# Designed miniproteins, single chains, part 11

Each design is a single chain, and the fold is of that chain. pLDDT is the mean over its residues in the fold that is shown.

## One batch from the design tools (miniprotein)

Design m351
Fold by ESMFold2-Fast:
Parts: C-alpha cells; sequence; structure tokens
Structure m351 (fold): chain A 82 residues (1-82)
C-alpha cells in the first residue's frame, strides 16, 4: 500500500508499506525511505527521531493500522521540529 506522509513543514514523502507487516517492519521500511530521501537534514533528523520513539515503544503500538501509524509519525515529527 502506498502511503503519503505530509510533514508539519509542508514537506511530503511517499513510501510503500505492506499493510500486513508488523509495526516494526513498517517503521524499518519508512526509516529506509527517509534516509534515502532528499529531505533537509533538520526534517530528516526530526522524522528519524519520531520513528525511533515509535520503534522503542513498538509493543504499545503493535496493533496500529498503517493510517494510525502515519498520524503518530506526523504528531511526533511536529514535536521534534519544534
Amino acid sequence: KEVTLTLPDGTSISFTVDPNASVKEKLESIKKTVEESNLSTKTKNALLDALDFLEKNSKIFSNLTTEELVEKINELTKIYLS
């Protein structure tokens, strides 16, 4: 499934996620896409920090849908960009 994440700074990034994959596997795929992206260093670091937070707390977030996971990434990225 293709998912578009619109960041608080107006930047958009698209990635493909297997909807049946675990949250950890989804986060790993998103991290790879972010690291390979042409995003600014500041935006990339904020997004990676958000992804690291979710990975460390993956047990709590293990049953999130892809849509819910994207919403959490946006929420956390906004905090890290502040």
Scores: mean pLDDT 77

Design m352
Fold by ESMFold2-Fast:
Structure m352 (fold): chain A 112 residues (1-112)
Amino acid sequence: SMSLKEQMSKKLAELNKLYAEMIEEAIKVASERVRPLLKEALELYKKSAEYAEEGNLSKAGSLYAAGGILFSEAMLLMSEEEKAKVEEIYAKNKEKIDSLTNEITKLSQQLR
């Protein structure tokens, strides 16, 4: 059976890949002023997924947090129309994001 660390690696990789896919869609609807921050966030989520798959949970977690900060900064630069489009992209994935985040939180508590 899969170890707790292997389960964490899988779930964290899946979460970061889901954020990357969501940001790729957001880039398509974003203005030129917003796209650079979204592209940087995308690369951080992609790298986070790679480190998670390698079992480097510390590096994966740090990159995930950094990606979230850049995404938040991008959202602050968005027009109301851009925000609405990105919120629609997020809404489609929210249940899966929440589920993965809850599973990762529970696994993190068990790894102590």
Scores: mean pLDDT 88

Design m353
Fold by ESMFold2-Fast:
Structure m353 (fold): chain A 114 residues (1-114)
Amino acid sequence: SYKARMDALSARAAEALAAGDFETAARLRARGLVEQTVAAVAGARDYAEAQAVLDAAARDAEVQALVAETVERLARLLREALELEAAGGPQEKLDEVGRELERLLAELEARLRA
């Protein structure tokens, strides 16, 4: 179930963050964001359509390679953001990382639409 998978990723990321495990929290959040983007780009309107999209993506080696690459890149940026937030800023650096995250998600969307 798409909802159960997203709920589990969110819960595990929250646990990792509470434990100070920014690497695990970032990786789980990156996975959730990438899978949500894959479903959204395919035009999934509900959880059943989103699950069907992810099931199809799991059988596509090119899509799986792109997902793995993007999760790794997003996890690095999200880890930096989580560490900066825990340190209390600076806000300018958080905004900079936020822009890089937006650019990377836009790149993923463009590559999925190609």
Scores: mean pLDDT 87

Design m354
Fold by ESMFold2-Fast:
Structure m354 (fold): chain A 86 residues (1-86)
Amino acid sequence: MPENLIKAIEESQRLIEEGRAALTTLPADQLAAYNARADAVVNRVRDLIDNSRAPIPDEVVELTLEAIRLDPEKGMELFLKYIALE
């Protein structure tokens, strides 16, 4: 596996762990608004993956999308830095 995809996996796992811890502190109303924003970012990244010439391994895709759902801003930065490279 290319080094950039290995880093994508490692950073996604870190964001998932940190994001789960952070979300447990949010009130229910704020969590609903957060989930709506996270869904919008996940859909945007999924569209970018679907239009890619080089298909990304499913394991990397699913892990990255979970990271984006838990931290949309950092997850998008991770996607652009490690996965959106040619």
Scores: mean pLDDT 74

Design m355
Fold by ESMFold2-Fast:
Structure m355 (fold): chain A 99 residues (1-99)
Amino acid sequence: MALDAEEQAELAEISAGMRALREQGYLVLVFSRRALELAREAAAAGIKAYLHISPEVPEEKKAEIERAMAELLASYDRPVFIGVDERGAKLFLRGEAAA
């Protein structure tokens, strides 16, 4: 199905925001506008590691994501901002399983 104008605008804003944070030296993985807003707020507050999991993500998947991210967040010596929703969480976990 084609994306509507609102979805296209949101994806463009997410892409631009991710690029701006990466240019500041952050590792950024976000899949929603809300996750991007929270990542920007965390960066502005000087928070160096941030993981946001949408309430829409099932509790079982939330625990799996937190476990998968624990090593990445602990080993990365630069600021890390990760925000995922139900769609992003599924794509992220699938990518890990494919490696």
Scores: mean pLDDT 65

Design m356
Fold by ESMFold2-Fast:
Structure m356 (fold): chain A 77 residues (1-77)
Amino acid sequence: SSILEETRKKLEELAKELDKISPAAGYGLRLVAHFIEDREVTLELIKQMASLLSKEDAEKVYEEVSKLLEETYKKLE
């Protein structure tokens, strides 16, 4: 799906920015991109990724990623 590929590209760009803060969080976001079609798995991965960041960075990343995924899933319906 072109929608899924576009979202994976955006997640990879965000993961590169996260690598500067936490390489483990960046890797977690790449796992979200890989499992994007499994909504349950992606939600759990986002929670795990957020746990690796400071509270401020976790809230910002969680909000941005959750919004992107929700918009992506809506386009797939």
Scores: mean pLDDT 81

Design m357
Fold by ESMFold2-Fast:
Structure m357 (fold): chain A 76 residues (1-76)
Amino acid sequence: GYEALKNGDVDKALETARKLMEEGKEYEAMRILQEALKKFPNHPAVKKWLQEMAKRAKENGNEELAKKYEDLIKKM
């Protein structure tokens, strides 16, 4: 989460985002990924998670959310 990002621990932040996704809190997970992207704009782990989130949103029929993740990847 946010505290992990403050301490520079991107892996812990991504772990929190994954748990939020599993709980169905996709918007909260997106917020953590956006903060990670701001702090680590070209980090490969962040890019991988954005790609997985985009795929999941598309599979769930949420094309708007998938587009938001894809746009974040394109800006990296």
Scores: mean pLDDT 74

Design m358
Fold by ESMFold2-Fast:
Structure m358 (fold): chain A 85 residues (1-85)
Amino acid sequence: MIEEASEALLKELEPLAEEDPSAALKKLAELYAEMAGIEVEIKDVITDEDAKKIGKIIMDHVAADPEGTRRRALELLRRRAEELR
């Protein structure tokens, strides 16, 4: 379920965020962009200003298509789980 997928994602990102916060933030932004169904240029180092802009674009797209976003999120999490085998 979504809760199990979210826990698995957090467990994966938590150690990465502690070792390399920029890499963790980049991964999180890429996941959100894919879930929203948009293409976003994500730099290796993300500033607070870049994060705000990316977040706004993602949130606007999520609000426009919440059901589609949910479906893409579940598919993305499944695919990422397979890649981490």
Scores: mean pLDDT 62

Design m359
Fold by ESMFold2-Fast:
Structure m359 (fold): chain A 61 residues (1-61)
Amino acid sequence: SQKRQLILRLIGTQLRLIGLEIDLEKAKSQGDFDRARDLQKEIARLQAEIATLQQQIDALE
């Protein structure tokens, strides 16, 4: 099912996002602002992917 595949991709992307958010808090706590900026960019990309996946799931009957 296309819906099942999209849901699995959504879950996988959300898990990756959580990992990056943890890494971002570590970078901030260590004062590694260059790494924090790179992580923020990657988080933004994953958030956009999650939004696209949610829209695709919502569009399925």
Scores: mean pLDDT 88

Design m360
Fold by ESMFold2-Fast:
Structure m360 (fold): chain A 72 residues (1-72)
Amino acid sequence: SEEEYEKAIELANEGVEAAEKGKGEDALLGGVSGGLGLIAVGVSKLSGYDPKLIERAIELGKEGVELGKKGQ
């Protein structure tokens, strides 16, 4: 749904923001995960909001947040 798509964008952006505040390998991995989440979100929109791509984007965004915070 569009609501799940919006949630995926929010989580991916939070992951990137958390990584920008951190340093070292965990922050880098968090930024990569969040960035991949943003790519997955973009692809999901082009595919008519594919639920599997949105779900993967949410997972990547959550991982980005966890790793980014660990790097802080």
Scores: mean pLDDT 77

Design m361
Fold by ESMFold2-Fast:
Structure m361 (fold): chain A 83 residues (1-83)
Amino acid sequence: SLPTPQDVIDAAGAGDYEKARQLAIELALQMVREGWSLDEVRFLADQTVRLTRQRLGEEAAKKVEEAMKEAIREAERELERLK
């Protein structure tokens, strides 16, 4: 099944930041492969960070933010590959 923003938040809530990172990357790559723009990926990443902050607090939000920054970099590389 495709990863969701909630799957990333759940992994962070469990303290599994490596799983959160892998799920964030997989989510971002799947979005660009399905034709979503990089701006749409950034929007979803920002929403995921905001929801993490609201539910799990600032420390977890910072970890998810770093995971999302890496996911966006991977998505940007994938878009260049697809050209």
Scores: mean pLDDT 88

Design m362
Fold by ESMFold2-Fast:
Structure m362 (fold): chain A 80 residues (1-80)
Amino acid sequence: MLSEEEKEQLGILQRLLHEAASRYLAGEMSLEEAIEWLREKAREAGLPEELIEEGVEVLRQFHAELEANPELVVEPAPLK
């Protein structure tokens, strides 16, 4: 099992990942901007590089899944 400190670090990463993904889905950030934001905030929080890269990979996989299955994204219908 992970130490309590490592569990806290994972909790921080999960919160940052969720925010980055939410902003990306809202169109406030591109994928690359969301990745850079995640890396910066995670490094500021003192997370180990290995955990930061795991979070980045999750974002990239999420983007790839959306590209393969665009129906997963709810977009407002364009007005005629």
Scores: mean pLDDT 73

Design m363
Fold by ESMFold2-Fast:
Structure m363 (fold): chain A 82 residues (1-82)
Amino acid sequence: SAERERLREGAREVVREDFEVALSRVPDTPEGRREALRETREALERYVEVASSKASTEEQRERLRLVEEAMREQLAELEAEL
């Protein structure tokens, strides 16, 4: 649905923004870009852990699964572009 697509797009945007912020804090080198990606992945894992601990209903868990899937897809695309 359109609502699911918007939720996925928002999740992917968060990952891209986190990566851009991380890139601003590392040297403009291949090693720096890999470090920025690692920091972005760690932020994603922390988000999922915290959100999972707060998800008390099946609807909340399903929403989180959709968000997590979209975030991991975006992270994989960023890694492939390194």
Scores: mean pLDDT 88

Design m364
Fold by ESMFold2-Fast:
Structure m364 (fold): chain A 69 residues (1-69)
Amino acid sequence: ERERIREELQAMLDAGASLEEIEAFIERHDGELAVELLAELVAERMKEKALAAGVDEAEVEEKLEKMRK
């Protein structure tokens, strides 16, 4: 179950799905688990995008740590 939800969320993000589409997916599945997996995937994606935009990796890590609070 966890692996399937993660794979589907990852595929949706890869396809450029909107936040509304992702939110609808979460509502159809275990919301707590889906939100946790989405948060992990979004954090990974944000790091990749920030690095691609020329943000220093150390600065990206600092921001991710602040988001955990």
Scores: mean pLDDT 71

Design m365
Fold by ESMFold2-Fast:
Structure m365 (fold): chain A 88 residues (1-88)
Amino acid sequence: SEIEKLKQQIEEALKKIEEAVTTPPASLEDLLEKQKIIDESKKTIKNSLEKLGSLPSVSQKELDELEQQVKEKLEQAEQILKERALGK
């Protein structure tokens, strides 16, 4: 239950980041909201991964897979953010 909830939070946060970085901002309000979503989602992912890692019932393989997926997705998002900041 808790494990599935944490995994769901990570998945949702990653999707929010992906959408926020790939979708062009429609307004200044949208831009500010996207920045907030990215920041909060990154914090949620880190917190959720830390909690999962603290649970003795969670498989090391599951943790490794989630950490790898998160790392890959965050690296992709950071690359897009860099282009976005450069392009303004």
Scores: mean pLDDT 79

Design m366
Fold by ESMFold2-Fast:
Structure m366 (fold): chain A 69 residues (1-69)
Amino acid sequence: SHMVTVRAEVEVETDGQRHRVEVEITAPESTLKEKADEFVEQLLASGERAGNTEAARRIAEAIRKAVDE
């Protein structure tokens, strides 16, 4: 099966500092969107627990955009 890697980059600010976040998702082309959706769901949940929902949303949006070609 053909493997695809999608990379998303976004800058977020927390506690007055700017951070560059990079995420790579590698999956078979046929399941890439499904795997990305799972990752986004876990990311948003983790952001809520960490009290950093804005950063999590920005990263999630970047991932969705990268996966949508």
Scores: mean pLDDT 79

Design m367
Fold by ESMFold2-Fast:
Structure m367 (fold): chain A 68 residues (1-68)
Amino acid sequence: MKEKNREEIRKGADFYAENWPKLSVEELEEKIKELYEKGELGPVGYSTALGIARLERGIDRAIELNKK
């Protein structure tokens, strides 16, 4: 069980790492959702990839708010 969850987490993280330099956060979230809907990405992989994408967006927003 836990090992399968680790595999899914790695799949989500690897997908993000491969695609994030090429795609915007919005495009990345859309593609992640599409993979989940097609069953290519499990719930744990989906939440991992989406979580990383949203964390990047959160950091960007925090920088913007702290700017002025």
Scores: mean pLDDT 68

Design m368
Fold by ESMFold2-Fast:
Structure m368 (fold): chain A 104 residues (1-104)
Amino acid sequence: SHFAPATAEQIERAAASFAEFLRAAARKSITESELELMREAAENADLNTLGELLELLRNGRLREGASGKLLELTDEIVEELAEKLKEAALKDPKVHSVAGALAP
């Protein structure tokens, strides 16, 4: 469908850029609470919450109220988060694109 707000290729590129942003972040570790919030945001394609978390990681700052163990931002975690975001975004545009194509 050509009426999606983003094409599948654009979504794949955005997920790859998200992964590279995480790898380039000044903070190389994340708390359990921040990681769970990022997983939920990625699964829901919540770009506002992801953007806030990325800005904190970029600036080396902890989120207010951050809790749990400090975990290393491994390549496995980065790829997991990027894939979740890609899958969520691909599902949402596909649903909206199919609905839009079938709308009278």
Scores: mean pLDDT 71

Design m369
Fold by ESMFold2-Fast:
Structure m369 (fold): chain A 64 residues (1-64)
Amino acid sequence: MRTLVVRSDDPEAAERVLLRLYLEGLITSVRRIDEHTWEVEVPEEKLEETVARLRAAGFEVRVV
């Protein structure tokens, strides 16, 4: 598993996108750190796709 830190100025949009990725199996867990920040666990084999999709949605993504 790899950890991503995701930031968004639109918390509701972020929650919707993260839920979709979770249902698609691209992420395995989501933890909200603050109003604009989430910590996300991703399978290593899904990391590149998940990062690309989050960035395409307009979110800031940092791999930890």
Scores: mean pLDDT 88

Design m370
Fold by ESMFold2-Fast:
Structure m370 (fold): chain A 103 residues (1-103)
Amino acid sequence: MAKLEVTLKVAPGTAEAAAAVAREALEAAGGRNIKVEADEEKSTVKIEAEFESIAAANKALVLAVRAIKAAGIKIEEVKAKITSEDEEEEGTIPGDVLAAVPV
């Protein structure tokens, strides 16, 4: 299995709404052991979930980002780490790049 760890920076006042949308998207994508925590003061959402593979985790992250954007919530930054037994993938996606992702 691959473990997905994400920190989202969102528009102020939207962290709880973003967390709810992210949870639903991750569950729909087959996520297991899903933990989502919203911090309204920091405008951040912390996500932990497990998926069958790194590819599945990446797909789930894209689906969650698209779902949040479709809900009208602005994402300013995504920091993601995906760890499996054999591989680790880590990256930060700035808001300018996220603006180009279709909803």
Scores: mean pLDDT 78

Design m371
Fold by ESMFold2-Fast:
Formats: sequence, structure tokens, C-alpha cells
Structure m371 (fold): chain A 63 residues (1-63)
Amino acid sequence: MKDVKYEPETITLRLPASADLENVRRWAKLMSETFKVEVKGIYRDAAGELVVEFVTDRKYWKP
């Protein structure tokens, strides 16, 4: 967008392909609860890495 209004930020975290999905899900749940961010999705990338996407608001920061 050329002139964007305040938007939530998406944080993408990549974990090694050997990462345990259940452990990642538990971790993502704890992160969501602790930092008040929402888990947008958990999936495997083309490289086989686990990708976790969080949506966070810039309410804690100045734009």
C-alpha cells in the first residue's frame, strides 16, 4: 500500500524440518497467551521447515 493505515504485523518464524509438530503447537499456544498475539497458521514450507505465523498489533509500538 502506498499510504497505509495502521496495520497488524505478521511475524514469521521458521523452525527446522526436524521440529516436532506437537511441541511447536504447544509453544505457539504459550506464545499466543503470553504475548497476546494470534497464531495465524502453522505449516511446512517447500524446504520442509515448519513455519509459524503470528499476527500482532502495533498497539505496543509507535508506527
Scores: mean pLDDT 67

Design m372
Fold by ESMFold2-Fast:
Structure m372 (fold): chain A 89 residues (1-89)
Amino acid sequence: KVEVGEYGFLSVEEQLERMKKTLEEEVARLQPSDDPAEQFRAQILRAMLEILKNTDDPEEIARLIHQLLQLAEERQANPDAKLEIPKPP
């Protein structure tokens, strides 16, 4: 059985390619939104895409993506909090 969003049996390269595709699709979906929360999510996802394009170190990619996901979770918990998106390497 194929599970959507499950990466358990994929190679690192296959996981990264699937992640890139998922991020691109989600950015395209959120991009026309006027909702500040959705705009912030789109910025996080664009930052993830830039990291994946500019960094070949899988450990650094994982660390930066984890950090961006933590920021997205924090924003949803505290929508009034001012959060800065980390610059790509």
Scores: mean pLDDT 66

Design m373
Fold by ESMFold2-Fast:
Structure m373 (fold): chain A 65 residues (1-65)
Amino acid sequence: SSATRDTAAAIQAIGLLPELRVEVERKDGETVLTIHVETEEEKRRAEKAAEELKKTLGVEVRVVM
C-alpha cells in the first residue's frame, strides 16, 4: 500500500542520513521526501542518497538548504 511505501521510504532515508531532517509528504497519490540540509557537504551527501532512494523506492526526493 502507499502507506507502507511512505513508511519504508522514511525509514531508509533516516538510515542513510540519520543526522539530517527528513519529511514525508503525500500529494495526489505520490510520495515526496524532503531532506533538509544546512551545508554544501550535507547537500552533496543528501543528493547521493536521494538518487538511491529514487531508484530503490520510486519516490520523489527533494533536497532543500
Scores: mean pLDDT 73

Design m374
Fold by ESMFold2-Fast:
Structure m374 (fold): chain A 82 residues (1-82)
Amino acid sequence: SLEKLRELREKLEKAKTLEEILSIFFEAVELAYKNAKDLEKFRELVERAVEVLQEIGDNPETSIEEAKERLLKVLDEIEKLL
């Protein structure tokens, strides 16, 4: 549901570790997939999120705050597809 997605977004904003961020983000993606009206657009957004996660893994200079900001933007775009 949209309400559950918003709850997960709030949890992501409060996350302090990369593992917590990833866990919450993937839970939100799974929830959104079941409710997405445009699966092709959803797939494009998930691909962008994967690119962000790869950049975080490859660049140790990326802060937790920066990682959260980038993934929150993806979740905001995903919410628009529901």
Scores: mean pLDDT 78

Design m375
Fold by ESMFold2-Fast:
Order: structure tokens, then C-alpha cells, then sequence
Structure m375 (fold): chain A 92 residues (1-92)
């Protein structure tokens, strides 16, 4: 359900805040992408679908940046912001 996905996204934000290594954050980014892909199966509003696709692409970009040696703390903050935006969109 959508409510279960929102709860999983909230727990994922807490896990990202605690992540200390690149390897931990990469796994959590992969989880975030999977959860938002599941949300796409539950929504039928075209505007919401496009916004969620944009968030998925942004998360993929952050994953690539992290693999290439990007700043861990910056990528964590940007990932959390995208997940908070996702939760807000899914509550509407």
C-alpha cells in the first residue's frame, strides 16, 4: 500500500542519516530507487508520475556521483531532501 511505502521511506531517511560509509549510502540509494519505483505502480496521476520519475533520475545521478568519489555528507543531505519531497508528493 501507499501508506506502507511512506513508512518505509521515513525509516530509510533515518538509516541514511546514520550512514557512515560510501558502501552503506550506495545500498540505501538502491533501496530508495526501488521504493519509488514501487510507488509508480500505485499512482495513476500523470503529473505525479512525471515528478516521481524526476526524483528517480536525481537519485540515480547521486548514486553515480557517490561512485565517482562525491562528498558523502552532501549526497546524504540531497538524498534525504529528495525522499522528504517524495513523501510529501505521496501524501497528496
Amino acid sequence: SLEELIEKLKELIKEIEKAKTKEELLKLLDEAIKLILEALKLVDDPELILKLIGIILALIGLRIELELGGDLEKIKKETIKLLEETIKLLKE
Scores: mean pLDDT 89

Design m376
Fold by ESMFold2-Fast:
Structure m376 (fold): chain A 81 residues (1-81)
Amino acid sequence: TMPNPYGFLSFSAAGPEAHRRDAAEAKRLAQERLERGEKGITVDAENVSDEDVERARREAQRLKERYGLEVVVVVLRGKPE
């Protein structure tokens, strides 16, 4: 089982138009997964700051409430040496 990157689109630095475009795609994918009986949506945030993590959590919570799925936010951050 692997995390699905589409769930993190809301905390990207790309801007509002990119968020809307990705949001529509994420909605489509979430509906397909829901029909397949998926357990939940995984949101992965890698190489992000604490501020971006808060944004990701807020959006994950939003997706959870809208689709009724278990949304897991996986935060992979650290200075790779």
Scores: mean pLDDT 51

Design m377
Fold by ESMFold2-Fast:
Structure m377 (fold): chain A 87 residues (1-87)
Amino acid sequence: SAAEKAALLKEFDEFEEEGLKKLEELKKSTDDPEKKKQIELFIEGFKRQSKGARKAIEEAPDAEKAKEILEGFKKTFEEDLKLLLEL
């Protein structure tokens, strides 16, 4: 339903805001210039991917597909963040 899709978009927006806050805090706490640069590139990529994912959720034919896109976005972010933290 439209209400379910609206709830998923809200969940997406909250996830994006929290993710960006975590990344900016990570960047601020990082003294290594090389690691800081990697975090900056990650933030840039996350912002681009977020715009695409949000649009895909908005354009999804139903709430189930919208949820699949949201969960995929969250999983990809967590996997990419794990790799970033291992650098």
Scores: mean pLDDT 87

Design m378
Fold by ESMFold2-Fast:
Structure m378 (fold): chain A 85 residues (1-85)
Amino acid sequence: RLTREEFGELVSLITEFIKALGFNPEDKEKIKELGQKIIDHARRLGLPRIVELAEKAIEAVDKGDYKGAVEAINEILRTLREARA
């Protein structure tokens, strides 16, 4: 069972990842650090699809695939909205 607090923490981390990717996409280390925090939280919450998508986002950032990273994050947000509806 996912609490409002747990959901809010995960959404907050995703928001920070999106901001970092949008404002300083060249700071790959910071973006990957935020992505790893998303993975750690999603793993603790039992959300394997979010873990998979966050790993894809980090891989895309590491390869300079900005579009791929954004697509993965949008899919995370879609999945989370459906999980709370």
Scores: mean pLDDT 80

Design m379
Fold by ESMFold2-Fast:
Structure m379 (fold): chain A 70 residues (1-70)
Amino acid sequence: SEEEEREELIAELERLAAQPDTTLGKIYNFLLERLRERRTPVIERILQAVLEAMTDGKSVEEVLEELRRL
């Protein structure tokens, strides 16, 4: 079922997000929160925002916090 598929995806993301202090761990945690809220994550937009923040010297954590408001 869709519910079972969602639970499997959440479990996999929880495993990948085990290191929240890393850049990838922060991205996985953001995606996990969106899935728990039953929203479809826009992965490309998130990755672009993270890359831009890194290029501009901004904090990845700050950018992800702003994206959580969307």
Scores: mean pLDDT 62

Design m380
Fold by ESMFold2-Fast:
Structure m380 (fold): chain A 73 residues (1-73)
Amino acid sequence: MLPSDAEIDLANLIIYTALAKRFAEQGDVEGAEESLELARKLADRIRQTGSPEQVKLADEAVKEAEEAVEKAK
């Protein structure tokens, strides 16, 4: 069974939010903001194509990454 577009986007979003947090922890604000922006674009797609559960997971992951990036500034 092939993953749905929303499943693929969610997996990629989790990767980019993890990268954003890692870059923020290292003091790389530019890298953190770039990874966060990619995660936000994926979250927009998931809101269009995903289940309510996938949307909630995406929004929570983005929020945690946003908090980490803001704290690194």
Scores: mean pLDDT 84

Design m381
Fold by ESMFold2-Fast:
Structure m381 (fold): chain A 67 residues (1-67)
Amino acid sequence: SVEELVAEGDRAEAAGDFKTAGDHYLRAAEQETDPEVRRELLARAAQAFYKAGDTKGVLEVGRRLAE
């Protein structure tokens, strides 16, 4: 569920695993039906990937935001 993916992302972020956090937030965004909440989750994913130095992750979020 979206709630479980967000909780996993929050746990990973608290542990300093920003790459894993970004992946979970991105997956949560894919399951989210509310466009506003989806954009917020994509923004959180981008921020997490940026903190991880994961340029491919940031670019993938940018691609999803353009759709």
Scores: mean pLDDT 87

Design m382
Fold by ESMFold2-Fast:
Structure m382 (fold): chain A 59 residues (1-59)
Amino acid sequence: MREIHERALQELAALAADLRGPEVDRIVNRAAGRVMEAKDEAEAQAVLEEARRQLEALR
């Protein structure tokens, strides 16, 4: 695994740490898959930003 993927997955886990439920699981699982397909840091960060907005909408 590339270090950029590992860091992005760690950030994703942190974004969802205080949230629970099937909706949260769905968002996190989709974002994790997209992060693994990212070819560079910018693409991985774009996926994280999208996931962050979706998770914030659940608060």
Scores: mean pLDDT 77

Design m383
Fold by ESMFold2-Fast:
Structure m383 (fold): chain A 57 residues (1-57)
Amino acid sequence: MEALVQKLSEVLEAPKEYINAKLQQFGNAENFIKAFLEDVAPSQKEALRQALEEALN
């Protein structure tokens, strides 16, 4: 959990507290990432999806 929060915090440039709150809200990282990507501009969506996939693996 802590390593996942750290990676998401770094990739999304968001505070760890924000990431923790969103993970609790969505129940898991996959659902949070899907919701986050839905709100991102289409031009950035693919680049962020790839960065998140690499950070989580």
Scores: mean pLDDT 73

Design m384
Fold by ESMFold2-Fast:
Structure m384 (fold): chain A 71 residues (1-71)
Amino acid sequence: SNEALSAFGKEVVALAKKKGTDKVSAEDLRKLAEKYGLPELGERLVEEAEKNGGVISVEEAERIILEYYLQ
């Protein structure tokens, strides 16, 4: 749902801030996708993180979330 997507995006930003970084790990993204029932978005984000050494920037994650919303 749109509400789940909004909450997911906010939690991605919050996780990065909590860790003092602008990045989130593939493992954190996988757990969030499970929590919000967004498995397809989770797979896309995890794949991109794995291509980049297991992490993805908040900026890039937000871009992918937006693309997922607009499909």
Scores: mean pLDDT 83

Design m385
Fold by ESMFold2-Fast:
Structure m385 (fold): chain A 80 residues (1-80)
Amino acid sequence: SYIDEAIEKALKELEEAGVSPEVLEQFREDMEILKKRAEEYGLSKEEIDELVKFLVDLARARQEGPEKAAELIEKYLKEK
């Protein structure tokens, strides 16, 4: 339930930022994966918030271009 609320807040933030519908759809797909993993591993609210922030940053990067998004994903996957 908490993660669904966090997702809805993030979607509103991205809509306010003027990201494209295509970027919003990718963000929804990313959040579906996050939700599954959060439920599987019992992530805390703090952990959920951190990951949602990353995925919002990723969506903003996707708005700039696919290369920017790929660079951000690669960097964060190597650091996490």
Scores: mean pLDDT 79

Design m386
Fold by ESMFold2-Fast:
Structure m386 (fold): chain A 63 residues (1-63)
Amino acid sequence: DEWRERQIKKLEAMIEASPATEEQKNAIREEYVERLKREDLSIEQEIGLVLAAIGDILDEELK
């Protein structure tokens, strides 16, 4: 869906802007972005993954 594609782009931008290492960034992409690319998820599950991804990105920013 359009919302999912938009959130994927936002997450990628946030990940790229993060001070985390490329290794950590790739781990977050694999954990959340690849799962969001699957259309099998409900909107509620997609929202949950987006929030979890943001949480992990922000956790890396604590360094």
Scores: mean pLDDT 74

